# Designs tried in a protein design run: designed miniproteins, single chains, continued (2). Part 27

Each design is a single chain, and the fold is of that chain. pLDDT is the mean over its residues in the fold that is shown.

## One batch from the design tools (miniprotein)

Design m4905
Fold by ESMFold2-Fast:
Structure m4905 (fold): chain A 62 residues (1-62)
Amino acid sequence: MIEEKKKELLEKAEELRKRAGEVADEASRAGPVSSDDLARLVDELQRLVDEAKKLEEKAKKL
């Protein structure tokens, strides 16, 4: 069913946003980190947010 597919996409998007929030919280709590570690955390956060937005847009089209 289209509704089930839409719900599945939104649930996946929510999981990605929750994970992005966890990564952001980890970065905030980490204190002094290396520049390389910080860059990797920023890249991971951006990737998760972009994936979530993509799934939300796909769900919006259903």
Scores: mean pLDDT 78

Design m4906
Fold by ESMFold2-Fast:
Structure m4906 (fold): chain A 76 residues (1-76)
Amino acid sequence: GSGGARAAMAGAQEGAALGAAHADDPLARKTAELSQQGVEAGQAGLAAGDGEAGMRAAGIYGKQSRDLLEEAGIPA
């Protein structure tokens, strides 16, 4: 439902904000980029009437963002 999509987008937005706060770190910049792509994909899917595809894309980018942080040893 809409709650799931909203939660995924909120997580992606929070990740983007954290990455922006560490903009001098290339890994943080990449994490922010992935989070932003997730938000945009989620919004585009919802606007197109394909909310499930949007939610799936947001979830994938959110996980990739988190995995990058964990790989770098940054607590997520």
Scores: mean pLDDT 70

Design m4907
Fold by ESMFold2-Fast:
Structure m4907 (fold): chain A 65 residues (1-65)
Amino acid sequence: DEERARAYSRINAAALSLTDDPEKKEAVDNAVVRGYILDLSRGAVIREVARVLGVSPATLSRAVR
């Protein structure tokens, strides 16, 4: 689903704006890809990505807008 892919791309872009660490960038990409494959909710993907970044889910959610 292109809409789901677009939403996940926005989450990934927001996460990349919050870190310069290449290891964290790779872990974020893996979390987003897993969310897409497993058909996880947007909220579940945001929570996983926030854990990888060490930020609150609210902080990441605000960055995604």
Scores: mean pLDDT 77

Design m4908
Fold by ESMFold2-Fast:
Structure m4908 (fold): chain A 99 residues (1-99)
Amino acid sequence: SELEELLKRSEELGREINELMSELSVENARRKGLPEAVIRLLEEARRRGAAGGALLAATALAIELKEAGYSEEEMLEAAEAEIHGEGEKVLAILKKLSE
């Protein structure tokens, strides 16, 4: 039916968007000069099926920490927390960045 074809097209579009978000997260990390350990974490999370939106958010958080002068260890912890949806830990990091 036309509805089944439309639903299939919607699912295919969703998969393409997720994959492009995942690719963009790693490309942005490299372009912004994030530490290789952070880039490897993002690539491993992508390989394990992490959502593209979560990878983009993790990359953005790590970039903000880098620009604020925080350590590679703090960038790794922040990216890991975002990828795993550890909201309270992410909130604590964002509060630290806002001070």
Scores: mean pLDDT 86

Design m4909
Fold by ESMFold2-Fast:
Structure m4909 (fold): chain A 57 residues (1-57)
Amino acid sequence: SDKVKALLEDFAAGKYSSKEELLYEASKLDLSQEDYERLLAAADLGEVFSILNELSQ
């Protein structure tokens, strides 16, 4: 999914500084309910990044 990859590139460029900002952008993606719930359960920014990276594969 090119949209998830674009979000990850923006994150790597330092565009987002909080978990809430990254989750808000991820909420605009066509993710399954299960994948989105996994993102919501993430403890920190690094875990959100790791989950999004898995979903981009």
Scores: mean pLDDT 78

Design m4910
Fold by ESMFold2-Fast:
Structure m4910 (fold): chain A 109 residues (1-109)
Amino acid sequence: MRQEKIIEFLKYAIGLLEDLKINNDKEKAIEGIREKGKELNVETDAELIVMDLNTIKSNQDVENLIGVLEYEIEAVKENPEASSSLGAVLKRAVDRALEEQEEQEELEE
């Protein structure tokens, strides 16, 4: 399936998100993700990440997204079939990260 292309894409996206934490250029990150997605023929997966990125307001949100993408890379490596269901797996990872963040906020307050 698209396992190798998805892993390459996700690693590249993580690099762009790390740069975003330094340069605060969200538009540059979005454009880079879309271009790489088009290059690797994973445009749908790129758009899912862009949708999430459009909701990001802080460096902590960027870190959370990076964690979700790192989780997705490992999931794709362990289950090649997951690369054809990336949207569902990614949503599950996002839901889990959001739940964990809410629990941390509640414990600190």
Scores: mean pLDDT 70

Design m4911
Fold by ESMFold2-Fast:
Structure m4911 (fold): chain A 73 residues (1-73)
Amino acid sequence: SERERLVREIKALQDQITAAQVAAETDPSRATAIQAGGAIFKIGLDIDLEYGLSSLDELRRIKAALEAQLAAL
């Protein structure tokens, strides 16, 4: 169902946000010129991509949109 789909997607996205936050806290030693566009989903990414508040904010924005869709059902 649509509700079940949204619940699964929200959970998967939350798990990715949590993993990205843990990675950022664990290895803050890297510097980079790489842009943060969507790459936060890759485990083992350049740590500076995971430091991008804009990337975490983007993931949180997407999660909030999915939660709003779920609430509207």
Scores: mean pLDDT 60

Design m4912
Fold by ESMFold2-Fast:
Structure m4912 (fold): chain A 75 residues (1-75)
Amino acid sequence: ADAALVRAFLSTLPLSEEEIDALVEANVNGDAAPLRELIARDPELATRLLQAILTADQEVARQLVPLHELLLALR
């Protein structure tokens, strides 16, 4: 995955830098642990992120496939 494109997209959303770092790590490495911690603090985050991904450009959406799959698995 292109981490720079993923970070640029997530930076357009109302997320903290800490949240963006955790989401980029989850997408690049497939590591669910940082993502689980975010969702534990904000249970609706997964739904909001899934909705945001649906509005992404095709190229950005392609880079977000790992994160999209993790979000679906955590519902």
Scores: mean pLDDT 79

Design m4913
Fold by ESMFold2-Fast:
Structure m4913 (fold): chain A 104 residues (1-104)
Amino acid sequence: MEEKLREAEKIAEEALERAANEEDPEKRGEALAEGEIEALKVYSEVDPEHVRALIENNVAKAEQTKALAEKALAENPSLEVKTQYHFLKRLAEKYKELLKEWEA
């Protein structure tokens, strides 16, 4: 149990390091999202019901915050806003993929 929690933390830390070294804001955002999904997959081995409920609740938030980030990107296309948009877009896509896999 604790081993899996430490593994999830390490995955998240490695994703932050990859993102910090990525110059392309799209790839940076995607790297952050992939790391978060990989960490959640490890957590699902410990408590699958909790992780599933968390993703079901968060998919709507990810879509809403993605829409806000898209609007912000149109008004002020900074590197930070581009990174946030692509992070939220990829995160929402991956949340939906995981939910579909768990329905099968």
Scores: mean pLDDT 78

Design m4914
Fold by ESMFold2-Fast:
Structure m4914 (fold): chain A 68 residues (1-68)
Amino acid sequence: MSPKELSELLKELAEKEKDEKAAEELMAAAEGVSAAKTSEEAKKALEEAAKNAKNEVAAKKLEEVAKL
């Protein structure tokens, strides 16, 4: 999955998320992965976002996306 595809997926998850704080963290992760130049950098950005997530729902969704 390319950085652009990964960012788009995270934005879709954020838009569907009812928890505003989880949605904010998913959107921030989408911006981080969209700045990546390679799929490896995007995956690293995702893993770091999941590790540093303060919201449990956002952390779980970021971890699931990182497994794709």
Scores: mean pLDDT 81

Design m4915
Fold by ESMFold2-Fast:
Structure m4915 (fold): chain A 98 residues (1-98)
Amino acid sequence: MMSEKEFEAEVYEALAAMILGILKSTEKVSDEDALEMAELAVRAAEEALKAGDREAARRALETALETIELALEFVKDEEVKKKLEEMREELERKLEEL
């Protein structure tokens, strides 16, 4: 892999980890904030995958899945829960393909 792609993948992996860390350290999370954090983690993982470093992408996808699972613990709105569950299923498929 090119040096730039490796760096980009590592940055997105780190971003996903930061988002998870923030969610874990937060006592009060609204449904909207939990969803937005999950969406950001998913986007970071997808960008890591596009960067072409499969090892970094796998770790970022695993981190995004953990973020979604944690978000589901906070969320009470049915529409938000459904969206999180759909994101979880999509990420599980991407991990299996790696």
Scores: mean pLDDT 81

Design m4916
Fold by ESMFold2-Fast:
Structure m4916 (fold): chain A 87 residues (1-87)
Amino acid sequence: SPEDLAELRRAYEEFLETVKKLKEAIDDPNATKEEIQKLIDEYNRVLTRIWTLARRSPELRAEAQRFLDEHKEELDKIFSKANEKLS
């Protein structure tokens, strides 16, 4: 439905904002492990919201998968650096 697509697109905006914040924190030498962990928790909450919305229809699942696949390479790089910082 148009409303479901609008909710999914809003979740995309939250996702991109959370990814941006996490990337900025990883690049900041003054960022604490607690701050990075909080941003990872926020990222996981937004990701859960995307998948919850996606389960409403096969079309929404395909769209969410496409969006996440587009960001996979950037996310793999971000989480690699986050793991180094949290070690």
Scores: mean pLDDT 86

Design m4917
Fold by ESMFold2-Fast:
Structure m4917 (fold): chain A 109 residues (1-109)
Amino acid sequence: SAEEAAILARLEAALARLEAALEVLEKGEDEAAVDAILASAREIIRAALEAIKTGNKELLEKVIEYIDKAIEILEKAVELVSDPEKRFELEVEIGLLEIVRGLIKLELK
């Protein structure tokens, strides 16, 4: 459906931004890159919650793949950030992504 295509497009765009921001962060600590990672993770969470509301199991299986990639990127970002406040914000978003992943697994029955 158009809604499913829109959710997947948002997830793909957010993941691409996460990957680009991680590449910047790997070259040196950059606050704008950390903020981009946080904003992109939050967008993935929002899109995933909208996907849950559709009840479409095929869409939900694809959404888990985006969540898993996002968690991997955020875990790498935590290792590259020395600021304890920014590290904590990244860890909170990892926790929220893991919760949403768990909710999707329950929906897949």
Scores: mean pLDDT 90

Design m4918
Fold by ESMFold2-Fast:
Structure m4918 (fold): chain A 82 residues (1-82)
Amino acid sequence: SAERRRRLEELEREVAEREAELEELFKTDPVEAVERMAEAMREIAERLAELDPSLKEEVEELLAKIEEHYEAGLEKAREFEK
């Protein structure tokens, strides 16, 4: 569907822009960057499931991995802060 495709393309572009911004934030505030990244990724995954329900299983797996990587990333970010 054209509507779904357009929204997926917009989402992909937003993801790339947010990733670049969060990478810069990580250099200044690693803990906040990891927290914002996890929140943004969860929001994006939920929006993706709404746009394409056929990806529900893949989105659920992605959400589980986001939680796992968030915990690890938060621990590493705190260590990075000295």
Scores: mean pLDDT 75

Design m4919
Fold by ESMFold2-Fast:
Structure m4919 (fold): chain A 89 residues (1-89)
Amino acid sequence: SVPASQQVPISQAKDHPGVTGELGDQALEVVSGKAVVEYEGRRFLVEPGDTIPADAVLLSGEITVRPVPTYELPIDRGIRLLEEAVKSV
């Protein structure tokens, strides 16, 4: 349990438990709100319509985000749905 949740207000805006603290290995699209993101030592203000790259760190602000659909192959989505169905049985 790494103490990183205190600097990532995005934890209030997301309904998906798959992203906590660091944004992880997937690019995210900003749907609403504003936040400050750090990538490669530079700070960026992100607004609706901006894409947050993989490996970026959210420093402050509140945003609603969604995974970029083009990163995840349709096959991977099918596998995830199959695993979810199997776990429900």
Scores: mean pLDDT 52

Design m4920
Fold by ESMFold2-Fast:
Structure m4920 (fold): chain A 103 residues (1-103)
Amino acid sequence: MIKTPSPKEAIKLIEDFLSKPLSEQTVEEARELLRTIEPTALFAAYAKDKTLLDHVFKFLDWIIENFDDEELKLEAAYLGFTLASIYGDKERAKKYREIILKL
């Protein structure tokens, strides 16, 4: 069972993941991290927590650019679209929507 991380814990998990060489980053670990932080990220979008959302978007963008797994990229793009839409970032929401349509 995945415990919902606090905003500070979510940022640390993202930073720890991104600090590893790409060769040590697995699809399974990226997917597990995405699913672990999703509730915290959704809360942040409603709460307008820009700091946490900037870290989350950096993680989602990293997945989309650096992983070849189409399902993982789709999960990242869809979460990014949802978060940007809730937050009210229309340009970022459009970016993720276009990524989804190309996958």
Scores: mean pLDDT 86

Design m4921
Fold by ESMFold2-Fast:
Parts: structure tokens; sequence; C-alpha cells
Structure m4921 (fold): chain A 71 residues (1-71)
């Protein structure tokens, strides 16, 4: 995997986290208006954020390893 490819994947994961954070905020707002529980939706979005954060850390470690090997 190229360095440019790793950077692109990192940016993509960061965008996905922003999307999931927005989903959590919208779900909380909707639950208050509709009087319904959205706990399952919020928990799913939090799990997606955690998964993306783990993937970002893995990609950052790979990028650091490639840069160290090039030095």
Amino acid sequence: MSESELVSRLVGREILIIGSELDIRNAASTAKVMGQSVQAVIEAARRDIERSEREIRRLEAELAKMRAAAA
C-alpha cells in the first residue's frame, strides 16, 4: 500500500467518524421530539466510531512504519 493510499484511507475514516457523530446528535434530538427510545441507534453509531478509530490507529502505525523504513 502506498503512502498516498494510506493518507486517503485515514481521511475517509475521519469523515465517517464525523458522520456517525452527527447521526448520534440527530437521533438524540429525534428521540426527544418523538418520545421513542433510540438507544440501539446511538449504540450502533458509537460502535462504528470505535471501529473507525481503531482502523485510523492501525493505518497511522502502518504509515509510521513505512516512513521509518524509508529513512
Scores: mean pLDDT 77

Design m4922
Fold by ESMFold2-Fast:
Structure m4922 (fold): chain A 59 residues (1-59)
Amino acid sequence: MDQKKINAAIELINSFPHWNNGVKNFVAQELELSAEDKERLLTMSKEQSVAYLKQLGEL
């Protein structure tokens, strides 16, 4: 995933006041995340999700 998409994803996550499964699914679909990345996002806290996306940008 490119750094611009990662930064946009983090900003979008931070713009949501609640981090529930509905918001997680919306973010995953909006960003066209892979099935694996979507599954991981659904199990993560907001902070963990941001850290995970940063790691994806470094790979």
Scores: mean pLDDT 73

Design m4923
Fold by ESMFold2-Fast:
Structure m4923 (fold): chain A 99 residues (1-99)
Amino acid sequence: MAMEEEYRKAVEEGLERIGKELGLEPEVLREVGRSEEAREKIKRAIIEKEGVSEEEAEEAVELLQKQNQLAEKYFSDPEEAEEIKREGLELAKEREAKE
């Protein structure tokens, strides 16, 4: 579970940092993959705060969307996290048995 906790912490820290820079709540950033309204709001905030082109803002929003999709996949499938943990423990036990 250390990897799951570390990933969760990294995601939360990333969203908090981006939200602080853009003046948006983390909840809005989490919805970018599920809400067109959230996506547009984030894109406009990036343009206003960074003074970048609409194309550059669109790329940034797409990257954030992919990040949220990965986080959602990892956190919405607890069986996958448990399987990774189980495989790690079995490997460690084999290593100890062969000491």
Scores: mean pLDDT 66

Design m4924
Fold by ESMFold2-Fast:
Structure m4924 (fold): chain A 83 residues (1-83)
Amino acid sequence: SGRDGIEEVLKFLEEKIKEAERAYKESKDPKLKEKYKEAKRRLQELLEKVKTTPGPEVYFEALKEAEKLMEELKEFERKLKEA
């Protein structure tokens, strides 16, 4: 059964895409903008993969990759604020 799993994964990815898009629009730093743009692109690729190849393994990989991307963004943001 993938009913709840797919809905949650799609919602999560869409929320992260919106978050990255907002951060891109609000940021003035060119390096930070490029990181948000790249993160949005990768999140969109994960969203399409979940839609085209639905299954528990794809959902887990998509969530794992999205989480890693968001962690990398937070670390990059932190380093820039302290520089």
Scores: mean pLDDT 80

Design m4925
Fold by ESMFold2-Fast:
Structure m4925 (fold): chain A 94 residues (1-94)
Amino acid sequence: SAREKLEAVLREMEELARREKDPERRATTLANIARLRALAGTLSDAELAQVLELVELVRAWLESQGPQDPAARAHLIAQLALSHAEHLLRRRAA
């Protein structure tokens, strides 16, 4: 399911984030992953599929074009995925 695939990606991103040398960026990335995991519990399967599609697209782009540091890539993926999940929730309120 999209939920299981997203959780697998989040666990992978957490492991990469723990290798971040900047303690502030490490803490921010881990906090963003924790918030995204919490929000995933409130998202529909269709919304989770949208978040997962964005994560997969951004991951592929960053692996080919982005920073060589996997922790830096994890930071960007977590930030963009959380921003999109928050956007989906705001859209429901409007």
Scores: mean pLDDT 83

Design m4926
Fold by ESMFold2-Fast:
Structure m4926 (fold): chain A 93 residues (1-93)
Amino acid sequence: MDEEIEKIAKELVDGLRRLPQAERDRFIAELSEVLGLDPQTLRALLDAGKDDEMIERIKKALKEKVENGDWRGIFAFLALVEEVRLAVERREK
């Protein structure tokens, strides 16, 4: 589970980096709502190249949702990861 969570979180962060600013900001806002994180902090971490710290924050939030039985939040996160992947594919053609 931990290795899978880290892989998915890394994929999401890599995807966000490849998107234009406007799309990135929209997805960061959705991610912050889903995970209960501050969107300004996530934007600042991504802009500073602190991918490892961003990944750790995402992992911690996901683990808390699993511990609390928040399966709706887990599902919403996975759906968001897929939306980011599709947006990257559409952007790159």
Scores: mean pLDDT 80

Design m4927
Fold by ESMFold2-Fast:
Structure m4927 (fold): chain A 55 residues (1-55)
Amino acid sequence: MEVTEEQIEELAKLIKEKKYDEAQEFGRKLVLEDGISPEGAAEAGGKARELAAES
């Protein structure tokens, strides 16, 4: 399943707030509960880090 923009924004918010443990758990839930591929979750994490840096 494709990662949504809302999921990327939520992950970016956690990273921006330095809630890295919560960000890691959110990424795990994307794979285990939402059916996102590990590659998709990694890509979402990359986009979230870029978004957090821009904000």
Scores: mean pLDDT 77

Design m4928
Fold by ESMFold2-Fast:
Structure m4928 (fold): chain A 79 residues (1-79)
Amino acid sequence: EAIEYLEKAKEAVEKGDIETAIKYLAKADLAAHEEISDEEALRRIEEEVLAAMVYAQEGNLEKALEYIERAKELAEEAL
């Protein structure tokens, strides 16, 4: 579910739908907390998700997508 929410956040950013992107980023963080037991991996994922939210709100879509991809890679490794 965390990876699915990150993919939906990516799609929303690509469409310029920042409100939907932030909603899915928040859902991805919550899902990661339920699915992943590694506290260090969770902290890293939270950091990347927070960065993605900040850049999305600033309108820096390229950086938002970069941080979403990094969060996705970390989640895939930790699952």
Scores: mean pLDDT 84

Design m4929
Fold by ESMFold2-Fast:
Structure m4929 (fold): chain A 88 residues (1-88)
Amino acid sequence: MVPEIVGKGAAEGGKLAFEGGKNATESTAAALSVMGGGISGGLYASKGDYEKAKEEGRNGMRTAELNGGEKGREGGEIALKAAEEAAK
């Protein structure tokens, strides 16, 4: 089911992004950015709006990289891939 695939990817990506933060605030922001972007992207992908899904995932990944560094970006990529899988 689309929400389950997206939710699992967002959770795994969020965990990785959380590890990249230098403090609790940055770690939380990175994790929430990945989870929010992944869930929002998956929702748009499930409606067939792939361009909007990519924009949401990309925005989440950029914010996660800003707060979680390289691990934030990797977490964002995991969430984006999960949203793309859910769209099939």
Scores: mean pLDDT 71

Design m4930
Fold by ESMFold2-Fast:
Structure m4930 (fold): chain A 68 residues (1-68)
Amino acid sequence: GPGPDQLAVLRRYMTAMHGADGDGSGSVPGAPDVMDIRDRLSLAELEAMVHGADPPAPIPRAALEALY
């Protein structure tokens, strides 16, 4: 099911693209809701990312920018 490990992988990916890790933000004003992004990505895609795969190729740049 939708587990915290998948959200941690997404957060790590977002922070890697941002160039900052461990910002200590419990909530970041104006940041995209991680849960909303999770609902857009299928569970299979999230599982692939958890197992070390890259994000799905068809994620448009606009959607990636929304992760920032």
Scores: mean pLDDT 48

Design m4931
Fold by ESMFold2-Fast:
Structure m4931 (fold): chain A 62 residues (1-62)
Amino acid sequence: MVEIHAPAANADSVRRAVKALEEAGFAKLVEATDTHIVVEVPSEKDRKAVELAARAVGATVE
């Protein structure tokens, strides 16, 4: 699983990016709050795609 931390100012952009990743098949949403989003990724390659997309919209990834 990948945990994504979104600053409040970027929360909507991060939420939209995660939805786009789920629709594209890179991730499955497990949990979403205002600032914390948890996704399940089936492979290491998908994990890297999620990390890059999240960082592109100003989020941090654990």
Scores: mean pLDDT 76

Design m4932
Fold by ESMFold2-Fast:
Structure m4932 (fold): chain A 94 residues (1-94)
Amino acid sequence: SLVDKTFKEIEEILKKNNVELSESLKNKIRALLQSMAESTDPEAREAAAQRVAMTIQMLAFDASNGDMDKATEVRDAVTEVIAQGLQSIDARQQ
């Protein structure tokens, strides 16, 4: 449920910025979010979060016809949503 909520918020950011996700990329992002939700290892969480961030930045760069500023804005919006999701998981463990 938390993974689904975070993924939906990511999808909404991408739709607003005309970034389209293939089913393969949707499944990959969901798998990385699930890995982050289940991991107690901070390094594994960071690695998964960075993989999502890099994937989003690349997709936003392509969708914006090579606008790196736009790609960075979309990446930062997505990383904030992921950070909020992880904080919600950590709060439930306390």
Scores: mean pLDDT 80

Design m4933
Fold by ESMFold2-Fast:
Structure m4933 (fold): chain A 90 residues (1-90)
Amino acid sequence: QVETLLEEAQQLKELSEALREAVETGKKGAEKARELAKKAKLLESVSDAVLGAIDFFEENEEEGKEKLRQMSDMLEKLSEALEKEAQKLL
């Protein structure tokens, strides 16, 4: 369904932005990203991967920042891919 793809794309974009905010603000941004990941209606595997990246960041801040950036980039690309697929179904 087109609406489902667009909703998932928006949630992935919001999570991507929250993870980038966590890199800049530290644990405060990570807490916000964790809450968004828990509330998001995403595939369980995507939510688990995001939560795992946040957990790693909270334990290993410097190395975790790089992992959060990579996860943010991946979620942004997935969001763009879902929007593109939704357009193809129209």
Scores: mean pLDDT 79

Design m4934
Fold by ESMFold2-Fast:
Structure m4934 (fold): chain A 85 residues (1-85)
Amino acid sequence: KKAVIGIGRTPDASEETVKKALEEALRIAEKLGLEVVRVLEGEGSSATAAVEEARKLVEEAGAEVVGEAIVLDPGGAAGAVVGEV
């Protein structure tokens, strides 16, 4: 089984915030026994919009959403969505 990860970030999100979101998505994929084959990135104007963008990227890649993670830091946010292909 294979996975696609979508990452959505706010414009002010640090690279550390984005890496934390990716790390959580990778943990979800590992728990589900999925091989990650793609990581897609996008931006949203808010934490909610960033998660919605991550979900959109995964769904447009033809994957079914099986997990989500959100990282909130004082200066920015990143959302990660795991999709099964």
Scores: mean pLDDT 85

Design m4935
Fold by ESMFold2-Fast:
Structure m4935 (fold): chain A 84 residues (1-84)
Amino acid sequence: MKLDDATATLEQKFAAAQEAVAAYAREHPEDYARIRELEAQGLKSAELRALQERLAAFVKERLLEMGFSEATATALARFAAGLA
């Protein structure tokens, strides 16, 4: 199903981003577990940032496939990955 910026509510946009994060957790469980572990430790490391950037890239791609704009997909993906 394609959602665009004009038709999607803020709640639907966040729900789409959360679904994309859940898909990443299923497809890349080791990377997702490592992100959660590093976040729980409270450390701001290059490793955490690199993993968050990979999560953001995955979420962005999925949101673009759903019909979101580049700007919206990028912003939501960074927020969902903990980069914004």
Scores: mean pLDDT 78

Design m4936
Fold by ESMFold2-Fast:
Structure m4936 (fold): chain A 99 residues (1-99)
Amino acid sequence: SLLDEVVEEAIRLGKLIDAGAKPEDVLHESIEVISAAMELIANTPLEKQDEVAKEVLDRVRKALEDAGLSPEAIEQVLRDVEIGIELGKTAREVDEKAA
């Protein structure tokens, strides 16, 4: 599921941050998290977007906490998920307006 992909990429990003990985590796995985969240929301009906956005943020936070990641890593990953959500909302609105 697209939501499970967001959670998996989020865990991967959090682990890279806490491991002190190279900036280029962190940036690459950050883009993957943003892209996955954007795809999820862009493929969600407008009337369900706020519900799905809340669900993905709640699931990501819990998964990162359960994985024992730092508060700093959790905050950074959640910010990237939120960026992806906003981009996905914008993409979906453009598609709806074009129809």
Scores: mean pLDDT 86

Design m4937
Fold by ESMFold2-Fast:
Structure m4937 (fold): chain A 65 residues (1-65)
Amino acid sequence: LSEEELRLGENAARLAEALTGERVSPEKGAKALKLAVEEGVSAEEIAKRTGVSRRAAQAIAGGSL
């Protein structure tokens, strides 16, 4: 992951933490955001591939719109 992708992932992780109370790493946040935006995968698939909860995955995907 690039430094810019990690920064975006940190913002996504903070949003997920604020909405769900779940701790998400910047690296996982960046991967989840990339899957949501570039691949259009479901929150369930994002959760499976990144290891975050479905709730956190939904928050990250929703926050990108």
Scores: mean pLDDT 74

Design m4938
Fold by ESMFold2-Fast:
Structure m4938 (fold): chain A 61 residues (1-61)
Amino acid sequence: MMSREEVEAIMERVEAHLRTLSPADRATYLGIARHEVETNPDLSEELKKYALERLDALAAE
């Protein structure tokens, strides 16, 4: 199972990558990232909630 620190590092990389994308590509990438978080068996429910909340915040920007 992944640690919180590993999830935080991944989210930082996701945020960095999103900043290089157009608005349309950003929306598509966020959808893919959300699906991967929801279907990842190495994430606890707490870590899934944390990652999804971070992705939702990024989608609102």
Scores: mean pLDDT 80

Design m4939
Fold by ESMFold2-Fast:
Formats: C-alpha cells, structure tokens, sequence
Structure m4939 (fold): chain A 84 residues (1-84)
C-alpha cells in the first residue's frame, strides 16, 4: 500500500477513535491496523474505499453523522490517491 494511503487511513482511524463512541472507536482502530498491514483484509485501496463508504451509510445518530463525515472524507482522500 502506498505510504500516502497509509497516512490517510491512520489519520481517519485516529479521528474516529477521538469521537468517544465505542463502535466507531473500534472501527477507527481497525483503520489504523489497515495502515500498517501488509497482509490485511484489503488487497487494494479500492477495497478500503468500498468499506469506508459502506460504514458511512450505517450512520444515523448525531455522533454517527460525525463519523460518516470522517469516513467519507477518508474515502475521498484515498480516491484522489488512486488517481495519482
């Protein structure tokens, strides 16, 4: 995985963990794990984008809406990395 993509995943994961909601904090740790994995659940940045988009669609509470913003922003940054 490109270093730029790893940094985007790490920052996105950190932002989610800082929201103080256990379910989104757990997903934040998952994204941080992906940033360091060479044999992760994703073989490509495209798979990471898909999962981030899917998780954002689950958000319904006010805290979930903040998490959805972080997830969508992280996905958009990864999409821009794919274009480079």
Amino acid sequence: MPEEARKVLEEGGRRLSELGQTSYSGFGHYLQGLSVATKGSFSSIEEAIKLLREKAEEASSPVGQLAAEVLKETAKKLEEILKK
Scores: mean pLDDT 65

